# Designs tried in a protein design run: designed miniproteins, single chains, continued (2). Part 105

Each design is a single chain, and the fold is of that chain. pLDDT is the mean over its residues in the fold that is shown.

## One batch from the design tools (miniprotein)

Design m7653
Fold by ESMFold2-Fast:
Structure m7653 (fold): chain A 70 residues (1-70)
Amino acid sequence: LEEKLKELERESANLFTARGILQAALDFLKEMGASQEEIDATQAAVDDLTSRINEVEKEIERLKKELEEK
């Protein structure tokens, strides 16, 4: 259980870092007047990572409750 929790926390941290990088890239593309196609593709990637983060965070909270209760 504890090992699984640590793996998920590491995965969450990696996903947060990746999303942060893509968000910065998205902001840069918008500032530089990049094509709508590039902006849309980068936004979709950010949205995908956000969905994955939300799923991992839910699993982490579930496991934390199990660990705290017994």
Scores: mean pLDDT 81

Design m7654
Fold by ESMFold2-Fast:
Structure m7654 (fold): chain A 63 residues (1-63)
Amino acid sequence: SLDEALRLVQREAGLTPEQAEVIREIVEENPDLSLEELAELVSERTGLSLEVARGAVELLRTA
């Protein structure tokens, strides 16, 4: 399920496999953070825009 979500996020958001894995780690390691806080952390660590980061986090959390 999570691996399929990573593949979908990579294709829908135009992410590299490496960026998708970083996002997965952030989401899994920070279960207490809000969607907005996770998006900011993802944006900071991957260089993605906040909008793209938010979309990727949302897709992974619903998988």
Scores: mean pLDDT 76

Design m7655
Fold by ESMFold2-Fast:
Structure m7655 (fold): chain A 79 residues (1-79)
Amino acid sequence: SSKELELRAGTAAGMAHIGAAVGKLAGDPKLGVEVAEKSLKQAKETLKEAKKAGDKKGIKAAEEGVKDAEEAKEAAEKA
């Protein structure tokens, strides 16, 4: 369902931000980058699945999730 895709996208984005924050707090950006990369991959897979389903709400949520995960990865790489 679209709700499941939305939840999955949001979870992936949230995990990416958590990874970036943990990396920064630990003073080890590599850990943050690894978590953010895994979360970004999950978000991109969710977007592909949403597009196959033709769910406009799911696609929008997944696109936002990918963008958030990409931003989190960039933040982790800069830390």
Scores: mean pLDDT 74

Design m7656
Fold by ESMFold2-Fast:
Structure m7656 (fold): chain A 102 residues (1-102)
Amino acid sequence: RLEEARRNLERVRPELVEELKKGLVELGVPEEDAEKLAEKIVRLAEEAALAAAAGDVDRFRRLLQEIVDLARKFAEEHGLDPDEVVELAEEVVGRAVEAAQR
C-alpha cells in the first residue's frame, strides 16, 4: 500500500507544484519565490499523505502544522494575507492525501 501511495504521489507531484505555484503567483508572489515555496510545501504534503496512508495520525498532525507554519511565515515575509496562503497549502495537502489513498 505505501509503495502504491508513493507511486501515485510521484505521478501527481508536478501537477501539485504547478497548481500551488499558479495560486501563489495570482496572490502576487514572484514566480521564483512561488516555485520554491510550492516545491517545499508539496514535499511536506507528500510526507503528510504517506503518514495518513500509514495511519500515523501524530506524524500527519505534526507535518500539517509545519506546512501551516511555513505558509504563515512566507505570507508575513511577502506582505500577503496568511489565511490565503494557508488555504492554498491545505488544498495541496488534501489533494496529496486523496492521491495516496487511490
Scores: mean pLDDT 86

Design m7657
Fold by ESMFold2-Fast:
Structure m7657 (fold): chain A 106 residues (1-106)
Amino acid sequence: SEIAELLRRARELLERALELAKDLTPETVEKLRKALELVEKALEGVESGSASIDEVLSLLDNAGGYVGDAASLAARAGNTEVTKLVLEALDEINRAIYEANLEKLK
């Protein structure tokens, strides 16, 4: 599944961002953890077939919100490396949302 591949990439990017987030605020770390949890839940739902496309879209919309907030916070902290990883994860999530919306039209 294209959606599953995009979500696996997003998961890897968020995991790397969390490992590098040692100098960031607890709020930033919490937003990254929540985003990762939602991405992992969406990925599991897609891979197992247990989630509807609407459920996947809801999970990814919420994940994108947390990722966007985390990117803003990391950028304000001056952590360019974490900001880049988080923005790359946001791109993968947005691409997964696009693919899920296309699947809904089929």
Scores: mean pLDDT 90

Design m7658
Fold by ESMFold2-Fast:
Structure m7658 (fold): chain A 81 residues (1-81)
Amino acid sequence: MSLEEQLDKLGNEAAWHFNEAAETGDKAKLERAVEALEEGARLAEQLGNSETAEKLRRLADKAREMLEKGEVDVEEVQRIG
């Protein structure tokens, strides 16, 4: 699998986990989304795609804020997925 294919897969996984977190309020799904976004940002940085890395880091930061508050911002999650 190419690094670009891995990035696409991680983005899709993050979106699925965000969607499930919005529907269920499950913090574990947000944790999975953060993991996928952070790994994706790392791969984007390795590829020299700074814009993509920055976007993914920004999304991971939003998901971490939701985890820290102990609540899922459904409106923000729906905007992402």
Scores: mean pLDDT 74

Design m7659
Fold by ESMFold2-Fast:
Structure m7659 (fold): chain A 87 residues (1-87)
Amino acid sequence: SLEEIKKEIEKLLEELGKLDPENAKRLREAVEKFLENPTDEKLLKETEKEAKRFYMNAARTLSEEDLAKAAKLLSELGKLLREYVEL
């Protein structure tokens, strides 16, 4: 259901926030805008841009273990966003 997908997205964003609160906030804002208008290609591109920014900063600042966790969380987020659009 849409509600379950949104709940899982929120959970992933909370976990990302534990790794990098500032960049997770930027990503959350992009995701929330995208979920309101999932057919807007500009909002999708902004979400992809913020996810890439999160990962690039994580690669510079986090331990190898936390970077692997960040990559996994971002991958799952991308999958859920695709499932949300496809319904």
Scores: mean pLDDT 86

Design m7660
Fold by ESMFold2-Fast:
Structure m7660 (fold): chain A 100 residues (1-100)
Amino acid sequence: DALREEIIKLLEETIEYIDKYIEENPELSQEEKNVLRIIKSLYLQAKEAVEQKKLDLALKLLELIREILENNELDKEVKEYLTKKVEEITEKLRKMLENS
């Protein structure tokens, strides 16, 4: 499924972005690092859910990521990037679910 592979690649790209951002910004507060690690963990769980065809679970995990992004202070560029990725992945997952 080409759409499933595209979703998995977007999830991988987003996880790699978070890892690189934490690595390249050692001056980040412990609180911000912890929030980013929680977001990364939820993306890893969403990827596993997509791989297991648990699309409803993947959507719930993306919604939790959205809530965390809304309720926590993060760098504006990071927050905008991660919010855009949540929206892109969520729309593709909804399309995949509609076509099932």
Scores: mean pLDDT 87

Design m7661
Fold by ESMFold2-Fast:
Structure m7661 (fold): chain A 70 residues (1-70)
Amino acid sequence: GEAAAREELVRLLVERAGVPRERAEEIADKVIALLKQGKGKEAVEVLVREAGMSREEADRMLARVAILLL
């Protein structure tokens, strides 16, 4: 569900990308909203731009998060 997807994305942003929790929550909310709209490419761009992730890392993370969102 959405809560599990959000919690996992926040955890990964904090632990793997070094993003402060408050900022990770803002980024996660934007990403989840884009995924719910089918805008996966735009969600990748948010992670690359705002979390400093590579496109490959962002794609891999979103694949995992999308499974939890269902």
Scores: mean pLDDT 85

Design m7662
Fold by ESMFold2-Fast:
Structure m7662 (fold): chain A 89 residues (1-89)
Amino acid sequence: SKKEEIAKKILDLFEEFAQKVAERYPEDKPLLDRWVEELKYLLEHNPDNKVGIRLLIEDFARYVIKKHPELKEEVRKFLKEALSLLDEM
């Protein structure tokens, strides 16, 4: 279904971005892996909870910017793309 295809695109985008952050900051990997697992769970079990998915993505973005402000522009691009996909779902 279109919804499942979009959910996969959101998860793939989120995982790719989290991996890039973890490669640059290996100390953050355990927390970033947890964010990925929480998003995966929401997309698999509650894909209609768009508010919850949005809040998780935004909280993740806020965390990364606060801890690594040099990533601000990369996080903004990621956030714009992820939320655009969520709005299509």
Scores: mean pLDDT 89

Design m7663
Fold by ESMFold2-Fast:
Structure m7663 (fold): chain A 84 residues (1-84)
Amino acid sequence: SEIASKLAAIGVVLVALGIETGASEAATATYRHIVEIVDSLESEEDQKKVLDLALELVQEALDAKDASRLPAIIAEVDKLAAEL
């Protein structure tokens, strides 16, 4: 499933961010939040839009080694989901 594949990719990136920054609890909470938001969407196309945004933002956080970005990532994901 494309949805499962994108969720797995986000999970891998967030695990790596947690290891690099020591913020594993925050990274795990962010993953759970993304899963809950995606599961709340009825359209697979909308789920893919949210997952693509989430993956982009968590990858940027990992590249920066900056877990302080996680609350802003949650806010952006919530904002997109509310607009769908």
Scores: mean pLDDT 89

Design m7664
Fold by ESMFold2-Fast:
Structure m7664 (fold): chain A 61 residues (1-61)
Amino acid sequence: SAAERLAAARRFLESQGVPQELIDRVLAAIEPHLDTLSTEEWFELFVETAAAVVAEYRARQ
C-alpha cells in the first residue's frame, strides 16, 4: 500500500542516520507522486531524492 511504501522509505532514511526534518522533506516531495507515477518510477524518484539529501547531509558532517 501507499502507507507501507512511505513507512518503508522513512525507516530506510532513519537507518541511514538522516535527521527527521530532512526525512519529512524527502517524503513530502515524493508523496504527491504516489498516484501519478508507477511504483517503479516512484521508487526511482525516491532513491534519487534520498541520495541527494544523504549526500548533502554527509557533506555537512
Scores: mean pLDDT 79

Design m7665
Fold by ESMFold2-Fast:
Structure m7665 (fold): chain A 88 residues (1-88)
Amino acid sequence: SVEELIAKARAGGMLTAEEARLLADAAGVGHVEEKDYASIGSYVSALLTEERRRGRPLSADELERIVGLAPAHLQEPVRAVYELIRAS
């Protein structure tokens, strides 16, 4: 389920491309090419890892620093999936 995938991601579990696709779909993300789902999962994992390292929510500047490392067309998908996980 999406809830189980959110729990896995929050616990530091590695997301597969298929799991990242399901989270992107749940986050209301529009068109993403199949090849890009693994990258979305990796950048979302990087954001969650940085949160754990800091022991606090990321500031807007810290969030945009990591999101800015993603290709431009993936930046909004990455934000949307991260916000879905954060809101849960």
Scores: mean pLDDT 86

Design m7666
Fold by ESMFold2-Fast:
Structure m7666 (fold): chain A 78 residues (1-78)
Amino acid sequence: SDELVEEALELLEKAGVLVLLREQNEEALTYISKAAKAIKEGNLEEAIKLLEKALELVTDPRAKELIERALKLVKESM
């Protein structure tokens, strides 16, 4: 569903901002950005793997929650 994909991308944008401002974790930002690109390209299986990697790196609880919600939406869109 395009609606689920659009919501996932919005959540990842918000998570990326939180990671940038609070953690300055460049590796986590790279995985979030790669996941968003994979979603836009329709490569949802790759996006799931990249989001799981981002979750391993992110420590901010709000950013983690947003990424977990995005991951759920991507899985539901498959």
Scores: mean pLDDT 86

Design m7667
Fold by ESMFold2-Fast:
Structure m7667 (fold): chain A 63 residues (1-63)
Amino acid sequence: MKKADEIEEAAQMGLEIVSKLEMEGNTDLEYIQEKVRAELEKRGFSEEQIEVAVRTVELTLAS
């Protein structure tokens, strides 16, 4: 499904943003989540896709 592919793309991009921020020494979960949300919104992802990506980031960082 095209919608599922778009959600996967948003989640992958979110994880790439997390990796970049962590390499820069950012460990604040709230800050990382805000940066992921802002970048995905800037790139034109839907609110639903952004929420899934942010949740994926939260679960990954909480592990």
Scores: mean pLDDT 76

Design m7668
Fold by ESMFold2-Fast:
Structure m7668 (fold): chain A 90 residues (1-90)
Amino acid sequence: SMLEETLEKMIEIAEEAIKNKVPVEEAFERLKKVFAEAMEKTTDEEIKKKLQEVFKEVLEVYEKGVLEKLSDEEIYKKIKELLEKKKKET
């Protein structure tokens, strides 16, 4: 499914960012690009709604992590956990 494929790509970005110590701002830009491409390509309204909900939650985790002064690694772990949970629900 396009939703599962998109979530897997986002999880991969988070995992690579943890391993390679990529700045959270750079990794988040990559996540935005993957989301934007998925939104442009999907014609299924339910998948589109799920993609929007997932990205909103990812954005909230990112913003909250920055406000709470969490490390980049901790923000990535929370994003990855969220994405893995959403993938299991698809």
Scores: mean pLDDT 83

Design m7669
Fold by ESMFold2-Fast:
Structure m7669 (fold): chain A 57 residues (1-57)
Amino acid sequence: ELDEAIAYARERAAASPDPEVRTKLLQLADGIRQAAEAGADPAHLAEVGRRSVDELV
């Protein structure tokens, strides 16, 4: 679900000791929410968002 993908990105950011990785994960979380507000498909955003988090960590 969309909120789970956003929460996942934020949790990984909080757990990361690397400030660059933290910044990218927080930007990703914000980007997912902004795309949803712009009318993107929430199910597609949840899938792509989770995959993007996994690529960053």
Scores: mean pLDDT 79

Design m7670
Fold by ESMFold2-Fast:
Structure m7670 (fold): chain A 88 residues (1-88)
Amino acid sequence: MEELRQKALDLLNKAIDIVSEIDPEAAERLRQLVERFKQSTDLDEQIALLHEAVRLLTEVASKAPEDKRLELMRIVAELQNIIAELEK
C-alpha cells in the first residue's frame, strides 16, 4: 500500500514538472490533486484522484510536443498499473 502510494506521488510530481512547461493551469490543477491525494486516508478517494490525474495527463499529452507526450504517456501507464494494484 504505502510503497504504491509513494510511487504514485513520485510519478505525479514528475508529471507536474512536465505539465508546467505545457499548460500551467493544468499543472496547478495537478498540484491540487496531489495535495488531496496526500491528505486522503480513504482508498476509494485515492483511486478516484489517481483516475482524475490520469485523465488530466492524457488531455495535456494530446497537445504536448512528441518527446513530452511520450514521457507523459509512460507516466500515465505507470499510474494505471498502480490503480490496478490498489483495486485488488
Scores: mean pLDDT 85

Design m7671
Fold by ESMFold2-Fast:
Structure m7671 (fold): chain A 55 residues (1-55)
Amino acid sequence: EEIKKLIEETEKKLRDLAAEIRQAVASGDEQRARDLRTKANELLLKADEEIKKLS
């Protein structure tokens, strides 16, 4: 099912982004942390829209 694959891919990408955000915060790279959080939010919004279209 397309929805299940989309959820699994989104979860994997979010985990990778979460790890990178933690590294950026730990290193004091506030700009990178903000950019990565923005990417995570965009990914979530896009996934939500795609799920709604497929539902």
Scores: mean pLDDT 81

Design m7672
Fold by ESMFold2-Fast:
Structure m7672 (fold): chain A 63 residues (1-63)
Amino acid sequence: SLAQEVLKLADEIVANPEKRDELVKKMNELIKQASDEERALMIIAAAITARENGIELPEDFGK
């Protein structure tokens, strides 16, 4: 599912912070294709994962 792909990209940001900007762009493209319910879940899951690993997401993330 799109949600699983977004979570994989979030994990990849944790493993490779230098690729953050590229991976965030890919995540935003996937989020735009998701249903409203899936989009909300993806944004929440990515935000929690980033917060727990000390990674700051862009302010426009998920818009």
Scores: mean pLDDT 72

Design m7673
Fold by ESMFold2-Fast:
Structure m7673 (fold): chain A 112 residues (1-112)
Amino acid sequence: GSQAIKDFLELLKEILENSKEDDTLEDLIKRLSEKAGISETAIRSFITIIRMIASKELKQEDIDFLLKNEDSFNSKEDVLERIEIFREILEEQGVKEEELKEIAEKIEELEK
């Protein structure tokens, strides 16, 4: 539930803080998958959700990715509802908007 989402965010932050200058997004995803014991696709979905919350942008490519790769998302409306629930959980767990933006910016640097 909510604790698992927070634990994932803390793990993501730890791995980002320990990343090397030449680490790629693929290296991050692999390391997260290995440490969390979940699939690389599930990691990509969580990263996509974090970026959507941090940017407040609902990019069609991100929506399409979640619809294709997560069986729990059945429509654009379902994606929007799930993103809002995820955001509320993070806010209730004390995660600040600035912290999410910093995480999203670090992920974007790895994509370059």
Scores: mean pLDDT 76

Design m7674
Fold by ESMFold2-Fast:
Structure m7674 (fold): chain A 87 residues (1-87)
Amino acid sequence: KREELLEKLKEKDKEIDEKTREWLANDVEAAEALIREALALARELGDEESAAALEAALAGSAEERAEAARGILKAQAYQEILEEAKK
């Protein structure tokens, strides 16, 4: 059922994009909190590449922070969909 999984991923990707267009741009604290949590996890796991990217996003523009936070939300949603598909 690869097609079903791909459709769920596409729908969730679109849902996150629509819901976060204004939210993450206007809520700097929410975007920073998501990035800081992901950064702490990346550092704990020794994922230096992800940690460096997240640090760059925190030091960057509001647009860069919003994009990084959106990516984190999509990654979390993708993991949730994959775990659901295993049932």
Scores: mean pLDDT 74

Design m7675
Fold by ESMFold2-Fast:
Structure m7675 (fold): chain A 74 residues (1-74)
Amino acid sequence: SLEEAKRKLVEALESLKKSLSPELAEKVDQIIEEIKKSDDPLKTLEEWAEKLRPEYPQLATILEYMRKELEKSL
């Protein structure tokens, strides 16, 4: 279900935050809040990955991977 997929995604993002700098953790918090409110979490992840790619390509790649996993759950 979309609800379960969003829950698992938020859980994964919360775990990711523990390994990131405070600056990046704050960005991930923004992503989490948008995902919780979103009726299109795939688009939300895609847009954030694109925004972060120039400065934080590794994080962008992780978000893209999470997007693909979420897509399989929908």
Scores: mean pLDDT 83

Design m7676
Fold by ESMFold2-Fast:
Structure m7676 (fold): chain A 102 residues (1-102)
Amino acid sequence: MEKLEEVRELTREIADLAELPEEEREELLREVERLVEIAGADLVLELLRLQLEALKALKPYLKEVAETGDSEAAAARFHAENGELIARYKALAAEINEKLEK
């Protein structure tokens, strides 16, 4: 019950940070709710929390790109500085995929 509300709120926060248009927000919410049905709310909540963390980490690099024009350098720096976050995301995605294959 409470977990579904948290899923919806995290999905909206992610959509807001990613500046998604309204149509894409509705599609994202439907996709996330479908993942909850297949993988369960706990794994989906963990995935959404990691995604939100990644987007928050990305925002200062996007600002750097806007100010300097050095998109490639900013992207490389983001990847290098957030390797652990990427590894955590990959591990969780593998666990969710195991449930999806069933």
Scores: mean pLDDT 75

Design m7677
Fold by ESMFold2-Fast:
Structure m7677 (fold): chain A 64 residues (1-64)
Amino acid sequence: ETIKDYLKQYGYRKTVKEIADELGVSVSTIQHYVAQGYVLGDPENDKNYTAADEKLRENALKNN
């Protein structure tokens, strides 16, 4: 899968650092895709998505 496809399917379930590590790219690269409008939280695919995951995602995006 491409970075874009991965973010759409799994991005909401992981922190920016975890996604970067799994894709073998930098945290800045993942943040760049988020800034381009690639959603890290997808309500259509909420399997195993929790409120804790959502909070971690928000904190990672706001504080980095």
Scores: mean pLDDT 59

Design m7678
Fold by ESMFold2-Fast:
Structure m7678 (fold): chain A 93 residues (1-93)
Amino acid sequence: STSLADYEEHREKLIKALRDLADELSKDPAQQKAADYLREAAKALENKDFEKAKEYVKQAVALLPLSEEQKQQLLESILGHIDRLQKMYEAAT
């Protein structure tokens, strides 16, 4: 169905975005652990484990050299995308 295809497209885009961010962070050795958490979040999304993906994103963002306000904004953005993806999956299946 088109709704399941839309879910898969959004899932692939989010997984790619998390991996691209992890690759960028990996350029700085101090950000390697944050990058590793984002890669684990991407794997969790591949396994449709939305809650585990959110937990890994929280751990990654906590390690970033950002202000608490910037961390909150980034968290709300990424967690919002994961929540949206979960709702799309539940509606499509």
Scores: mean pLDDT 88

Design m7679
Fold by ESMFold2-Fast:
Structure m7679 (fold): chain A 99 residues (1-99)
Amino acid sequence: SVGLDEGGLLAAFARMVAALAKLIATTKGKEEQAAAVPGLVALADRLEARARAANADAETLAALAEAYRAIAELARAAGDEATAAALEARARALEAEAA
């Protein structure tokens, strides 16, 4: 129960990160998009670390993959193709683990 409750919260936070990245990508200019990427990556990384420590379920891993994909889209919108590619690779690895 406690582990499932933590996983549910982590999945919800990951989806909030994805939603925020999408909002920034669609509402902000390139400078603000670029400025947001490092902070969102750091937040997603902390959520992944917590998910790993909690032995989170497939739903939580899938939600983290959604967060990394959304941040990758934001990085691409900002013109950072290298960061976008790295985040997309990380999302694919999480999706494969969730399957």
Scores: mean pLDDT 86

Design m7680
Fold by ESMFold2-Fast:
Structure m7680 (fold): chain A 84 residues (1-84)
Amino acid sequence: SAEEKKQQQLRLMEAAFQVADTNGDGKVDKAELRTFLEQVFGLHLSDAELDALLAKYDKDGDGTLDLEEFIALVEDIKKELGIE
């Protein structure tokens, strides 16, 4: 069902967030995001591209991504790359 698919997607995103959050602080900063995108998606973004991406998804303005912001970013990247 659509609900089961959403739950599976959420669990996968939670696992991805834990991989990205290398220091375990419950937040993903720019350096952790860069490493995650390079290792998981093979994306080598410039500092300007990372800054723009972070600014787009950082809704609370603290310079880091929480789980919900991280999920939105990763889902958009997967959609752009055609990854399921």
Scores: mean pLDDT 77

Design m7681
Fold by ESMFold2-Fast:
Structure m7681 (fold): chain A 71 residues (1-71)
Amino acid sequence: SKLNVTDEEVESELRAVERALEEVEELIAKSAASEAGVRLLAVAGRVTAEGIEGEAAERLREAVRRLEEAV
């Protein structure tokens, strides 16, 4: 657990994850499935490592589903 992280650091990491999810979503929309897959693995690792839940985690799950349907 990252008990010594400031609220600003938590917000910064959440924003970075949200931006990375937006990039994956754009790549899926452009049918760039291979590139989207690589980016998605990196985002999934960050979400897991930081214990991110809620809307960002739901967006990650939706991106996985969309990418699976695109392949």
Scores: mean pLDDT 71

Design m7682
Fold by ESMFold2-Fast:
Structure m7682 (fold): chain A 86 residues (1-86)
Amino acid sequence: NASKEAKKKAIEYLQKAAEGDVETARENSQKALDYAGRLSSKDLKEVQKAAEKFAEYAREHGSPERAAVLEETQKEIKKAAEEDLA
């Protein structure tokens, strides 16, 4: 299932973004967003929960710049999930 694989990859890249430096965070956040763009709103809600968790981790660990990248990524995923709701 391509959708299931895309969801797994989106979460994987969000985790990598939270664990690296600022450049790693930007690169992996973009990959996470690319995979998230393939998902339904229901799957996006699960990815958004993971993004929120990793943004929280980034706020507690590492630089403010990395935390900002993760928070912006979380906002984009949340927006995509909400825009698909009728």
Scores: mean pLDDT 79

Design m7683
Fold by ESMFold2-Fast:
Structure m7683 (fold): chain A 84 residues (1-84)
Amino acid sequence: VSPQEALQAVEDLQKRLGKETLSAQEIRDALIEAGMSKEAADEAVRRTAELLGVAPEELRVDLSNPTHRVALSLAIYEAIKKYG
């Protein structure tokens, strides 16, 4: 899966659910469904939380927020590069 395809899967999930924010678990599951390994998806979630300065269990991502979008995009890219 490409980083762009993985990010798009999370965007599509947020739109489908009609939610203002997505939890760590919802993001993880969307990334795995998009074709990321469990290790890559877990790392992307962990790194997104780290970049936003929150604990993973407190992570709430709104892809309409540019800061959240950039953090998730970077985390996905790094995780795919590291784990495939």
Scores: mean pLDDT 90

Design m7684
Fold by ESMFold2-Fast:
Structure m7684 (fold): chain A 71 residues (1-71)
Amino acid sequence: SARKEELKRLVREILEKLGREEELEEALEQVDSIEDEDLETALREARAALLAVREGEEAGRALRAAELARR
């Protein structure tokens, strides 16, 4: 359960930084469906994705600004 909670925290941060909060509920359900054996791999991939998102955070902010400008 602790690994699933860590993965959920990583997923939340990734989706928030990408402005994809609409996908959060589905993504969290996917995390709950992952078998414990696969959690370590999922955590490694999520950590790598978060690093990539943080490096591309400026691009993500630009995309969010563009989306807000359309409202």
Scores: mean pLDDT 75

Design m7685
Fold by ESMFold2-Fast:
Structure m7685 (fold): chain A 90 residues (1-90)
Amino acid sequence: SDEEIMKKLEELKKKVEEILEKLKSGPSLDEQEKLMKELQEIKLEVIDLVNELREKSTDEKFLEEAEKLYEEIQKLLDESAELYNEAVAK
């Protein structure tokens, strides 16, 4: 259902926020690489869920909420990538 997909998107956003906080703690490069792999998997799952909503839903409100969540998750992913790139450049 649209509600179940939205719930999964919110759970994935929370996971990205938790990983970002771990990255901010300055873990080892090996741990950072593992966290970045986890973020890549989350990104693919988010894309799949948003595409499923776009294909199946006729509810403009859920589509707007999903696009907003996608944008918020993308910003968190971009921040995570910036932190990782900064760490490996040192």
Scores: mean pLDDT 83

Design m7686
Fold by ESMFold2-Fast:
Structure m7686 (fold): chain A 64 residues (1-64)
Amino acid sequence: HMLPTEEEATAVLYLIQAAIALKYGDLETAREWYDKAASLLTPEEAERLRKQMEEDIERVKKER
């Protein structure tokens, strides 16, 4: 296995921040962290992340 790059590791930290924001219901802050994470990834990975973000936000909305 190849080790993750610094960019990939930083993206994971940004996703942790997004998860914390979602837990607190702060959807705007969560979107900002997802966007920062996506900027560090390939276009294909960024598209996957945007789909996941939309799914996570819709899930939080339905729980509220």
Scores: mean pLDDT 76

Design m7687
Fold by ESMFold2-Fast:
Structure m7687 (fold): chain A 73 residues (1-73)
Amino acid sequence: SYSEKLAEEAIKAIDALYEKIAPLLSPENQAELEKLVAEAKAKIEENKDDIEKVKKIYDEFMERVEAIVEKEK
């Protein structure tokens, strides 16, 4: 299904983002990002059949990542 493909793509995007950003963060902020990644991936898996829910989870994840990046500066 399209929703399932979207969920898979979202998880891949989250993993790719973590790989790019995590090495640039302090250990404390990296740990917070790791927690955020795990939570987002779990929520996406729980809602993989609901495209709008997956999009909302992804958007909320991105907002929280931005907050961590701002805190790092």
Scores: mean pLDDT 85

